# Ledger of designs, part 9: designed miniproteins, single chains, continued (2)

Each design is a single chain, and the fold is of that chain. pLDDT is the mean over its residues in the fold that is shown.

## One batch from the design tools (miniprotein)

Design m4284
Fold by ESMFold2-Fast:
Structure m4284 (fold): chain A 100 residues (1-100)
Amino acid sequence: SMLDRLDQMLADTDDSVALMDETVAELKADPRATPAQLARVEQLAAEARALADQLRALVAQAKANPQDINPEVMRRASHLMIQVGSNATAARLLLWALKR
């Protein structure tokens, strides 16, 4: 169902946020990290948290009003999930560059 797909998108987003938080913590703990890299990873984390919150709100609203679930809602949810995943990937690339 569309509700099951929205729940899966939330689960995938939560996994991306958890991975990003772990990556941020590792980057901040690394003495080789530059101020620019720290500022960038903090920006990526803040943006991803805001996007994840938007997805949670969207899914909660969809569950409260299932009759209003349509392709546009699903497209918005997918876009938010992809953006959070993109930020997590960018954070991992910063950490990877630092660690070789």
Scores: mean pLDDT 87

Design m4285
Fold by ESMFold2-Fast:
Structure m4285 (fold): chain A 70 residues (1-70)
Amino acid sequence: MFSETMETLIRRLIERGDGSPVPVVLTVSKDIGDDMAERLRRVNPRVRQVDRDDSTDLIVDGGPQEVVDK
């Protein structure tokens, strides 16, 4: 549930764009980091994944984007 809500909010943030890049950083458990990154990449292929020892940081740029729903 939380993951789905976050994905929706990130999508709105990326689509909105108020003229300034608003990067969103999500820290998740390393076990689910890969799954979360794949889900977020479906919304924005520019999602970056940074693996850490205990967690994974997912960076989503809120700047100019091209939504390719294919």
Scores: mean pLDDT 59

Design m4286
Fold by ESMFold2-Fast:
Structure m4286 (fold): chain A 94 residues (1-94)
Amino acid sequence: MEKLIKELEKAVEELEKSTDEKEQVELAERIYKLSKEIAEKSKDLKKAIELIDRAIDAIQKAIEKSKDLEAQMHLSVLLIGLAVLKVILERELK
């Protein structure tokens, strides 16, 4: 589980630094997949929620700066997916 959290943290950090629309979409997809896998294992949820919050903020900023409609739409779908996943994970925390 620690390996998945570290991979998620690295992907979030790379997304926060990325200025390339294609790279931003690829990183957002990777973040979503990693977040879903962490959720399915029901471990380290507090750290996962923190990283998902950072990813949501980074994706929102990427959407605002994007000049490509397809990239904006793809990032928006991934942002919604992460927001839903965050709500589910928060419900797992008593």
Scores: mean pLDDT 83

Design m4287
Fold by ESMFold2-Fast:
Structure m4287 (fold): chain A 95 residues (1-95)
Amino acid sequence: DPEAERERRTEILRKRLASYGIDASGLSLEELEERLLEVRRELIEKDIELIEKSYKERPTETLELHIERLKRAASQPTPEEYDRVIAEFIAKENE
């Protein structure tokens, strides 16, 4: 049921955004997904800044790899990737 799935996803995303201190009341599912991606990118960018600042005087291969992984995460996911992941989760739960 696509409508019941949308309602469930909307509720999950609203709760997730609320955990970040964001009022998501009145937002559509698409707006919630966009806002969550924006918040996730902001958090990852802040983590990168903290790691770079903390270890700038003593860089290591481990920290360089960690920063690169975070940068890749910040470039993902797209709304289409979120929809794909949700579809995979639903298929797995129905198995």
Scores: mean pLDDT 67

Design m4288
Fold by ESMFold2-Fast:
Structure m4288 (fold): chain A 93 residues (1-93)
Amino acid sequence: RPRPDDVLRADPLLAELLAQVGQPPVATLQEVLDGILTLLEKLDLFEKKPELGGIARVEGTLLGELLGVKSFNTSDFEGIVEAILAHSTRVAA
């Protein structure tokens, strides 16, 4: 079970995404999640539907490639976490 403080090493795709927000390729799971949210805001990928939750359009972006989707609800952290883990390796203590 992944923990927010688990240290991860990003693969080339995830590392490129993290570099866009100034995040190094070795980071905690929480730092990676924060970086992805910062990227969504920086690229203005949110649909303006606050009453339906935060919907992000990611089709044609590296984030869309990472997640394998055209759009997602930003409250679906489980799907985001699974994609992060598929594109990283856990750094052993």
Scores: mean pLDDT 73

Design m4289
Fold by ESMFold2-Fast:
Structure m4289 (fold): chain A 81 residues (1-81)
Amino acid sequence: TLRQRAIEIEARATVLRISLYVGIKTTEDQAKVDRLRALFDELQALIDRTTAAFQNDDQALVDEAEKQLDALEAEIKSLIA
């Protein structure tokens, strides 16, 4: 269901936010820390948009949120690996 997909997006984004929190606390590069903090906020905004999209039965916006999450996950993993 669209609701199930929205919950899965929120769960994935939450796991990524935990990884970012660890990265922020363990990284000594200030420029990297600033980018990780920005990504942390962007993931919360994505969760909020996804929740609004499923409440409005907007399949296309949920599909777009999944694509945006995949891109954010790739960037986050490149920064903290």
Scores: mean pLDDT 84

Design m4290
Fold by ESMFold2-Fast:
Structure m4290 (fold): chain A 85 residues (1-85)
Amino acid sequence: MKKKLEEEARRAIERAERLKKEVDELLSTGTREDLIRADELVSFLQMEANVMEQLSKKDPSLEPYAKKIKEIADEAQKKLDEALK
């Protein structure tokens, strides 16, 4: 179970980094459609970060992964907020 949870956490980080890259690309175009898509992806990243935080409370070995995903989600949120100004 612990090994499987750590493998899923690593996949979650890889997914989060991929989604953040997609957000960066969408924000670079500045179109309304791309801004809406970026907002959806940032919301999904924040949801994944919250799920991982809850899992880390049950298994402390996941805490570094939870922190990393939250950092990715918060960085993406900051970029989105700056683009919407």
Scores: mean pLDDT 82

Design m4291
Fold by ESMFold2-Fast:
Structure m4291 (fold): chain A 67 residues (1-67)
Amino acid sequence: MKEVEERGRNLLLEGQRKGREEGQALYAKGDYKEGSRKLFETSEEANREVQRLMKDAEEAARKAAAE
């Protein structure tokens, strides 16, 4: 339970951090077009994966709580 929850959160945080760091570096360069694209792309992909993982974890947690 905790492992799955931590894994999901870590995946989201790591993906978001990486994309943000790379995107921010591009923004600092004045490359908003590429920075925006990278952030959007990374966010969309990460969101999709996290949503799937969270849904699975939520269902598992519900089953564990309700038996």
Scores: mean pLDDT 70

Design m4292
Fold by ESMFold2-Fast:
Structure m4292 (fold): chain A 90 residues (1-90)
Amino acid sequence: SFEEELKKIVEELIKEAKHEEVKDLLRGILHAMLEHPENLREALKPLQLAGVPEEVIENLVEAVKEKDLEKIREELEIIKEALEKFYSSK
């Protein structure tokens, strides 16, 4: 199912993440995508403070709406890399 594949993608990214803060944020993103996809844009806006571009957030929201698993994976990988860079600089 879409939900099972989405969980698998995010769980794989969580395993690859280097910082605990990034793992926690990815868990929060998964929860928002599964439980409240209609509010996903608002849930993700705070990530801009951690260096995630607005365009990436918009692309992820659209990919979730379209249920495009490959595009969701690509946008989540960009988010993970941006967050890793943010937490590595502190």
Scores: mean pLDDT 87

Design m4293
Fold by ESMFold2-Fast:
Structure m4293 (fold): chain A 81 residues (1-81)
Amino acid sequence: SMQRQLVLIEAEAGIYLMAAYILVKIYKTDEFKKKLEEIHELVDKLTAAVAAGDLQTAQELLKEIKKIYEEMKEKYKKLEK
């Protein structure tokens, strides 16, 4: 159902937010803190889209969240290797 898809999208967005928070807690860089703030703002918008039943907007916001997290992850790989 559409409601199930929306709930799963919101849950996935929450996982990315928590993963970004963990990177900030470990590395404590201003760049990671800024990226976490950007993800948090997108998650807030995604939650509003989910509440409105707007699947298309929720999917696009999740895509943006994933992109920012992947940028953080690539930076993390450079710090570790």
Scores: mean pLDDT 86

Design m4294
Fold by ESMFold2-Fast:
Structure m4294 (fold): chain A 57 residues (1-57)
Amino acid sequence: RTVTVLKSVEITADTPEEAKALAEAEGQRLKAENPGARVEIVQVDDTTYVVTAYRIE
């Protein structure tokens, strides 16, 4: 195995600006909770993001 997903969180907000801010905050939180993990933020639609923490082994 080369990739392990540690946690994935869907962020939804009322505005695109709020959704982006919440996704960035969640990304920082996941990185702090999982030292050495990579964090990816993917926009699903204007108000929805998926934030994933993973490791490459």
Scores: mean pLDDT 80

Design m4295
Fold by ESMFold2-Fast:
Structure m4295 (fold): chain A 82 residues (1-82)
Amino acid sequence: MQKEVDELREKLGELIDGDKEKLEKATRIVMKLEGKPEEEIEKFLETHSLDEIGEEMFRLIVSHDSLEEIKKILEKLLEELE
């Protein structure tokens, strides 16, 4: 499980690296899963650097209680961004 999560996280990182639109899309998906309203998500994206956006997005993903839940989120992000 952990190795699979690490591989998916690396793949997601490569997919969004240098791609602002994919990073913002992934961040919107993650923040919506956390229950954040759309207006707060858009303000976050407008008020933070790309590095800060990426860091917070990955921190939110790994904050989940189980590796299975983290894996499911990462798989959903890869599907939505491909």
Scores: mean pLDDT 80

Design m4296
Fold by ESMFold2-Fast:
Structure m4296 (fold): chain A 62 residues (1-62)
Amino acid sequence: GAAAEGRRAGGGSAGAAASAAAGMELKDNHDVETAARYGAKAAVKAGGSEERGYRAGLAAAQ
């Protein structure tokens, strides 16, 4: 719902960074695995975990 989405957006900068990075990389390489790895790196830079970012990137790339 909107409240859950708002909470996710407000606190989900690492997840948002992972999704954005994965999306951009997928456009360039068309490789879901590479997109997920870039998502993981973006999540770590944003203060999140690499494992969480990798999973978020995979989900966003699908």
Scores: mean pLDDT 63

Design m4297
Fold by ESMFold2-Fast:
Structure m4297 (fold): chain A 91 residues (1-91)
Amino acid sequence: NFEEMIKNNEEVKEAEKEYEELETEEEKKLFLFELLSNVNASLPVRIWAIKLLVENGWLTDEILEQILEELKKLPKEEAEILRKAIEYYLS
């Protein structure tokens, strides 16, 4: 359950606090993209970033293709989980 993974994670809580302090749409988009593109970001944080990008309508076809390319750099199992999260939130 992606929602449960997000809600119970301390790194997600810290990222959420930082996100809430941001005032502009541009700052919020950049913050979420940086979390998703950071190979050292935890899986729950990346899932949370995907959720917010989808819910705000910021995952355009072009951005989605870029994200899918970045996922190829991750371990196969982790990349598969993130692809499933994208499909889940885009449904």
Scores: mean pLDDT 82

Design m4298
Fold by ESMFold2-Fast:
Structure m4298 (fold): chain A 90 residues (1-90)
Amino acid sequence: HMTNEEKARRVAFLVARFLQDLLDEGKISEADFAELSRLVTEAVRAIVAGDKEKAKSILEKAFNLLKEKYPEHKERIDKVYEEALKIIDE
């Protein structure tokens, strides 16, 4: 079994790297990067606390906001979201 701390670290790394790649590629604004990074930090804290439902809810909100603003990146966004959910449910 993965610990909550290990799950939190893996989700944080996965999503932070994804957001950084989008920023570096000019595919997301700095303001949206900052807001999504804030939501990811909140989700990671929920994972550490063992609150899977809260973590999933925050991630769903974050990734839905990202898909609404950047629908052209939907496939890439959905892939990262699905991977994050798999880590939480492991």
Scores: mean pLDDT 87

Design m4299
Fold by ESMFold2-Fast:
Structure m4299 (fold): chain A 71 residues (1-71)
Amino acid sequence: MAAIEAARPEAEALLAAGDEQAAAEVAARVLAPLLAEKYGPEAVEKAAEVAAAEGMPAAAAVLRAVAEEAK
C-alpha cells in the first residue's frame, strides 16, 4: 500500500525518538482512509473514540475528519 510505504520512515523515526503521539498521528493519517474504504466510516469513527480515550487527541481529530469525509 503506497500510502503506508510513504509514511513508514516518518512513523518509524518518530517511534524510535519516543514520540508516540506524533507517530500515532502519522499512522492515523495513513490508515484512516484505508479503514474507511475497507470497513466503512463507522469503523474509523470508533477508532477515533478509542484514540481520544487513550489520550491521543491529534490522532483522534484526524480519524474523525476522515470518518466525516467518508460519509
Scores: mean pLDDT 73

Design m4300
Fold by ESMFold2-Fast:
Structure m4300 (fold): chain A 81 residues (1-81)
Amino acid sequence: ALARARAIVAELEALAEDDPRAKAIEAELTPPLEALRRELGGETLARFRAPTEEAARERMLLLLAAALAGLPAEEVVALLE
């Protein structure tokens, strides 16, 4: 899951911002990410807000990996602590 998440992020970083492939990848990732965010809730996500861009990138990779692996919200919270 994490290796796949890193591969997807690397592909997105390599694409131009206006590339239609970037939009297609975002569309594919939106449903699992939104499902996980809904399960975690806004308050939980706010508690684990990243203070730097580097930390934000690492947390995004973790959330993406968890969403792709179908991890329950309780396990994701444990990983963020």
Scores: mean pLDDT 68

Design m4301
Fold by ESMFold2-Fast:
Structure m4301 (fold): chain A 110 residues (1-110)
Amino acid sequence: NEELLKKAQEELEKGLKAIKEKDYEKAYEYFLKAAELLSQTEETAEVLTNLGEALYNAGYALKKLGKYEEAKKLYKESIKAYEKALSLDPSNERAKIGLRRSRKALEELE
């Protein structure tokens, strides 16, 4: 699990760099890879929070590419990940912030 979490973190960092460079296609690929790796690890509140962040950022990249229906699906998956994180740890501030952000992003596309 630690090796997968480290690889997921590296993919998240690459994705964030791609967003900064406005390479939304690369950002989407990196965030999807991060989500895939996180989904293969033990479901902890931390893992689910990081999964929510990866899915939100993948959705954001798709929105920037004009792929609004695919972006909406990823925002919904991000919301589910954060809700599950909060069911395991109701005090997780990162998950609370992420949930609010993903809900707002989904509302803006509806």
Scores: mean pLDDT 91

Design m4302
Fold by ESMFold2-Fast:
Structure m4302 (fold): chain A 101 residues (1-101)
Amino acid sequence: ADKPTVEVSAPESVKAGSNLTVTCTASSSQETTFHVSIYAINKDTGKKEFLASGRGTGTSLTITATLKNLKAGSTYEIICKATNMETGLSAEASKTVKVVP
């Protein structure tokens, strides 16, 4: 397959002052080299922030990122982008997280 399969795991909401841990998994039916990146977009400001990246060879790669100092009332879009380094093709998955008081 030219594109990896991407899954993002994050809660629907997080309490302000708590840490938000997100997990991104890339997978393929054939062994390849993955590059996986995690980004957050603040939906109120449009600011995009890089959180983490990893590279690895196999049929899957999982990376994690933690967001801190989240403001109550903010909404974040968490984006996981995975690239198959052999083909250069990328896939994305996203999940929205609301910061509650």
Scores: mean pLDDT 85

Design m4303
Fold by ESMFold2-Fast:
Structure m4303 (fold): chain A 73 residues (1-73)
Amino acid sequence: SLLEKIKEAREEVKKGSQKFLELASETARYMLEGIKYLADGDVEKAREYFARAQELGDEGDRLLAAEKAAKAA
């Protein structure tokens, strides 16, 4: 039925959105910690946290690119 198809579509969207939100939240947390270390003058630790945030951001970009490709197909 149409209602069952809508429920299936909602579950798929929730799964994709949840993974993206988790990556975005982790990226924000690492950025915030990096800023805290930078404010304390610990440039080395700040760089480590910013590097991890960049890795998570790159993972998020790959996820978005994959979703965009799937929609275009």
Scores: mean pLDDT 77

Design m4304
Fold by ESMFold2-Fast:
Structure m4304 (fold): chain A 80 residues (1-80)
Amino acid sequence: MYLDINALTVTQIQNIRDSRIQSMDQTINRVQQRYQQLQSQSDNPQNQRMARMYQQNIVDLRNQKVQIDQIYDNIIQQRQ
């Protein structure tokens, strides 16, 4: 079920934005912690390859966070 954003108040949209960003930050922090643990244990090429994959995932997640933030910012700006 998708919420009709146009029927929501600016405050409700801001609360949804904050919740989404917080969820993304928690995901990024979890992946970041796994990446750091893997780097500290990086004693072979397989661990190094996996570390590079986690690093790329962190970059992708940060880019997605920026995109989500921009989408909500644009919606809020149009409503204000």
Scores: mean pLDDT 79

Design m4305
Fold by ESMFold2-Fast:
Structure m4305 (fold): chain A 100 residues (1-100)
Amino acid sequence: MLERLRQTAEEVLRGAELTRELAEELKKRAEELGDKEAVELAELGLRDAEEARRKAEEALEEAERGGSVERVRELVREAVLLLASATVHVMGAYVLLRSE
């Protein structure tokens, strides 16, 4: 069980890093086009991705310390939800930029 939580935290960490990079690229494009709504969505995606990364890192640190499995699970759950939120915001920015 703990090993699966650790693997999930590592996957969230990678996903958060990728989502952060995409959010930064979309924000730059939105700023170039003057699309304020797309900028705001990209910024929300960036913040959520950064928080997901922090929660995933905390989960990995707790697991390495031999801490509570329940605490690791809670941190992983929060990280997954934050990554999902970041993805929705980033996709929203992408759709706005594509729809003109």
Scores: mean pLDDT 87

Design m4306
Fold by ESMFold2-Fast:
Structure m4306 (fold): chain A 75 residues (1-75)
Amino acid sequence: APVLSAEQLAELAKAAEEAALAVPGVSSARATANQEGHVTVEVEWSRPPSEEERAALRAAVEAAAQALGGTATVR
């Protein structure tokens, strides 16, 4: 498995957090990236999300991670 630098992990986490925060209804987001290039994003909603809003969040975070060669999971 590739060893990612601290800078690469920080960029992946930042991109995922910014993508999550750009989704309407998301009040906070925290991302953690691992050495395999996978980022996990913990999200708080200002109100209960719809399935469409959850799908939009997942798509946005996954797209941001994929642009940097990574993968993502939203919780």
Scores: mean pLDDT 82

Design m4307
Fold by ESMFold2-Fast:
Structure m4307 (fold): chain A 90 residues (1-90)
Amino acid sequence: MAKILSVEVVAAGANSAVLRVTVEADEDGKYTIKVYVNGTLVGSAVVDIPKGVHELLVGVAGARIGDTITVEVYKDGKLVGKGSATVRPA
């Protein structure tokens, strides 16, 4: 399984943001990452994550300062991790 340790906004533009998502994985595997802006699904990707602690950089289109970005991590269709951050000037 995997766990989200932190979600941080590391850059923000007029209509975009970049998140640093720190994930701890107990085992190597394929994970599905889903990204939401104010509760609306804006992106989904399948990622190979090796065992250990890893930082993922996630670009988000359509996010503005003040928006809430939620990241969900799934393995085999099951939700295993979730985190959120508010877009701020960086």
Scores: mean pLDDT 80

Design m4308
Fold by ESMFold2-Fast:
Structure m4308 (fold): chain A 100 residues (1-100)
Amino acid sequence: SKVLESFRLLVGMSDEEFEKALKIFNEETKDIPLSDDEKVALIVTLFLLDKGYKGIIPDIEKYIKSLGEKRKQVIKAMLKVAKELGLTNAEKFFEEMLKK
């Protein structure tokens, strides 16, 4: 949790942007039992991808694959957050991931 909070600050995410992202993500994933730490990590991931931090891509792909049947719903939630916050690079990444 402390590590995730540090990453949130490092990526330059405002408290307003974080609260907005969390609200959207929670609405899209109401039926998926994700921990609070997983939600924060996924939101931080959007900002890292948007800033061009490609080193996280293998870890993201591995995590998304591990979700099984819930994979597409989580990708759609990430895409919704990216669109609402104007994270264009993150949006393109998750659009391509939905296509396989």
Scores: mean pLDDT 80

Design m4309
Fold by ESMFold2-Fast:
Structure m4309 (fold): chain A 85 residues (1-85)
Amino acid sequence: RRELSPEEMLRRILEGLGLDPEAVRADPSILDPATRHQLEGLVVQEARDLAAAGRLEKALALLDEALKIFPDSERLRALREEIEA
């Protein structure tokens, strides 16, 4: 649990799911809906854990990185708004 950049944190989440981070960033449509749902869930959990630890800016930055891949994700947008409030 080292301090990683938001980009590195997202990379580790993708790798944890057995995904190639570069392939996913290049074409997010390669993900089936179930894998996308799991990925969004892991990002949500990590962002919530960061926010609970008082690392609000890092939580928001992680969500912003995930939103670059899934700009239409209501789950990620809703959590970002919740943390920003």
Scores: mean pLDDT 81

Design m4310
Fold by ESMFold2-Fast:
Structure m4310 (fold): chain A 71 residues (1-71)
Amino acid sequence: MSLEEAQELARRAGEAAKKEVESLDLPEEVKEKALAEIEKLTEAAVAAKTVEEAREYLLKMGEVVLKAKEA
C-alpha cells in the first residue's frame, strides 16, 4: 500500500464513520464529540507522512466509532 492509497482510504473511511455515527440513536453530545474526533483523525491521516502513521489514525477512527456505539 502506498501513502497515497492509505490517504484515500482514510478519506473514505472518515466519510463512512461519520455516516455510521449519524445513523446511531445517540445523545447530541456523544454524536458531536465522535464526529469531531473522526474529522480530526481523518485530517491527520490525510496529512500523514508515512503509511504506518496513516494506518494508526485509521485504527483510532475505528475505536472512536466503537466507543460511540457503547455509549
Scores: mean pLDDT 80

Design m4311
Fold by ESMFold2-Fast:
Structure m4311 (fold): chain A 86 residues (1-86)
Amino acid sequence: SMKKEEEAVKLAEEAVRLAEAGDAAGMRDKLYKALKILNSLEKVSSKTATKIVGLIMRALAVAVEQDNDEVAKAVTDAVKEAEKDA
């Protein structure tokens, strides 16, 4: 549903803010919840999928800029765990 897609985008935006703050654990939790919502949907809009990919790339860019391996690992862990649960 569009409401669940909006909730997932909001959680992913919160994850990026936590990455910017250097909070790897909080970022991982929010990103995993966002991806779990999307994986529970039969169909995800191209707009939402593109936004989520952009937010994941931004979180990784933040990790590189901050030289924060824990944030980078947290992004990859959230994505891998969500893929495994799909």
Scores: mean pLDDT 85

Design m4312
Fold by ESMFold2-Fast:
Structure m4312 (fold): chain A 57 residues (1-57)
Amino acid sequence: MKKIEVEVDFSSLTPENLKKLKELQEKYPDVEIVLKPGSMTAEEAIRKIEEEIEKLK
């Protein structure tokens, strides 16, 4: 099972960004997405998650 950890600024988590994160988790149920407090924007965190998922294939 693959684990993807990203540091994200929780204050940047908009409803639109949360929806994108839910869609990614639903599309890739074998991947565990872990959000940690950090300075990265939610949009950058989503992009990083997509890049890591792509590397797994």
Scores: mean pLDDT 79

Design m4313
Fold by ESMFold2-Fast:
Structure m4313 (fold): chain A 92 residues (1-92)
Amino acid sequence: SFEEEVERLLAEFVERLRGASEAEQLRLAQEFVERLKRLVEEREASVAQIMEAFNRALAMMEEEAMPQAVVDAFQEALGAFLLEHLAAEEAA
């Protein structure tokens, strides 16, 4: 259900972006990333699950021609998650 929850969040996020001002779009992007981080922590999602979620998000954003700022926010979040998990594996 982690993937299903991510899909629901993505669909809701895209719908909200269509009606939002530019300032709201940036706030929504940050809120979405924050919510995704919470889901990752609560579900103890694997790196593979995180990557799959972001790949789906990027594909959807590409099809919808989302603002570059939103794409950049997701790419930054993905990089941060990957680095965090890589460091954890190194410590283990």
Scores: mean pLDDT 72

Design m4314
Fold by ESMFold2-Fast:
Structure m4314 (fold): chain A 100 residues (1-100)
Amino acid sequence: KEGVVRLTKTVLEIDLEYATKDLDEETKEKAKKVAEKAFEKGLEVLLKGGSWEEIEKAIEETVEEEGEKLGLSEEVKKKVKEVVLSALRFGEAFERAFLS
C-alpha cells in the first residue's frame, strides 16, 4: 500500500539525516538526492518481485553512478547504500507484518 512506501521513505530520511549529520549542507543535499534515486530504483525492483541480490545491485549501481556525477566521496556513497538498503528491508518487513 501507498502508506508503507511513505513510511519507508520517512525512515530513509531520518536515517540519512543521522548518517550525514557531521557533513556540510551541500554534501547532505547531494547525498539526499542520490539516496532518493537509489531508493526509487530499489523499490522498482522490489515491486517487480526481484530478489534482494537484484535490489542490492540496483542500489549499488545507482549510488555509484549518481554519486560520481555529484562528486560524493566513497565514504558518503557507502553510507547512502547502507541507509537505502536498510530502509527498503524495513519496508518489506513492515508490509509482511501489516498483511499478516
Scores: mean pLDDT 82

Design m4315
Fold by ESMFold2-Fast:
Structure m4315 (fold): chain A 76 residues (1-76)
Amino acid sequence: EKLKKEAKDVLKELGEEVSEEDVVNELLKTTINLLNESKNEEFKKKAIEQLKAAQDDFEKTVKLAIEIVKKLLEEK
C-alpha cells in the first residue's frame, strides 16, 4: 500500500493520471522510458541491470523504480 502511494505521487509529478491498480505497471513503464531518454549512460546501464537483478523481488523492484525516477527528476 505505501509503495503504491509513493509510485502514484511520482507519476503525478510526471503528469500521469492512473488508477491505483495500474500505478505499478505505469511506474515501471515510465521508469524504462525515462532511462531510455537519459543522457547519463552509466546511470542508465546500472539502473537497468539493478532492475533485472531485482525482478524476482517485487517490492525491491518497485522501490528501485521509484528511486530511479526521483533521481532522473532531480537532474532536470
Scores: mean pLDDT 71

Design m4316
Fold by ESMFold2-Fast:
Structure m4316 (fold): chain A 103 residues (1-103)
Amino acid sequence: MGVELTLERVGALSPEAERELEEFLREVEERVERLKEEEKKIEETYKDDKEKRFKLLVALGVAMVALAVGLTVTVRLLAEGRLEEAREEWRRMKEMAEKALEN
């Protein structure tokens, strides 16, 4: 999902809500890109250590699921004009994703 596609669907939002959605989607894209690069590094670094590779990939999977859930809920809240709740939910999901990556 690109920013342009999402904005096209919710173009009736206030300018404030539209800006919040754009910033949120940019943050999601940056975090997803970081997780993809981390996955590549894990696969390359631990190609001969199956147990450690598996554990780290599971942690990445949990972080990706947390971000996907956060994306879905936050987009819905932004679409409903609930900006403060959207900010709180996204902050919570970021913390959950970061905790999943702690060793």
Scores: mean pLDDT 74

Design m4317
Fold by ESMFold2-Fast:
Structure m4317 (fold): chain A 90 residues (1-90)
Amino acid sequence: MEEILEELKEMASKIGELALKLDLPSEKYLEISKKIREALLIVYEKNGSEEGIEEALKILEELYEELKDSYPEIAEEIKKTIEKLKELKK
């Protein structure tokens, strides 16, 4: 569980840095941040269970699809985290 939460926190931190670097609109950053928080909360509430991780992955995959064309650098960080979480799942 802690490893998964740390990966989500690390992703959030990197996306925050990219938002500043890319001069991302605050509204868009809040939207992205909300989705990451939803994923983190699900993992936390479900004690890092397989089900919780799968639900968080679905949120992140949806976010990646939304961002991949408009914000490819941010989408790439989300994709990296998705792959790491899949490794940690089993």
Scores: mean pLDDT 82

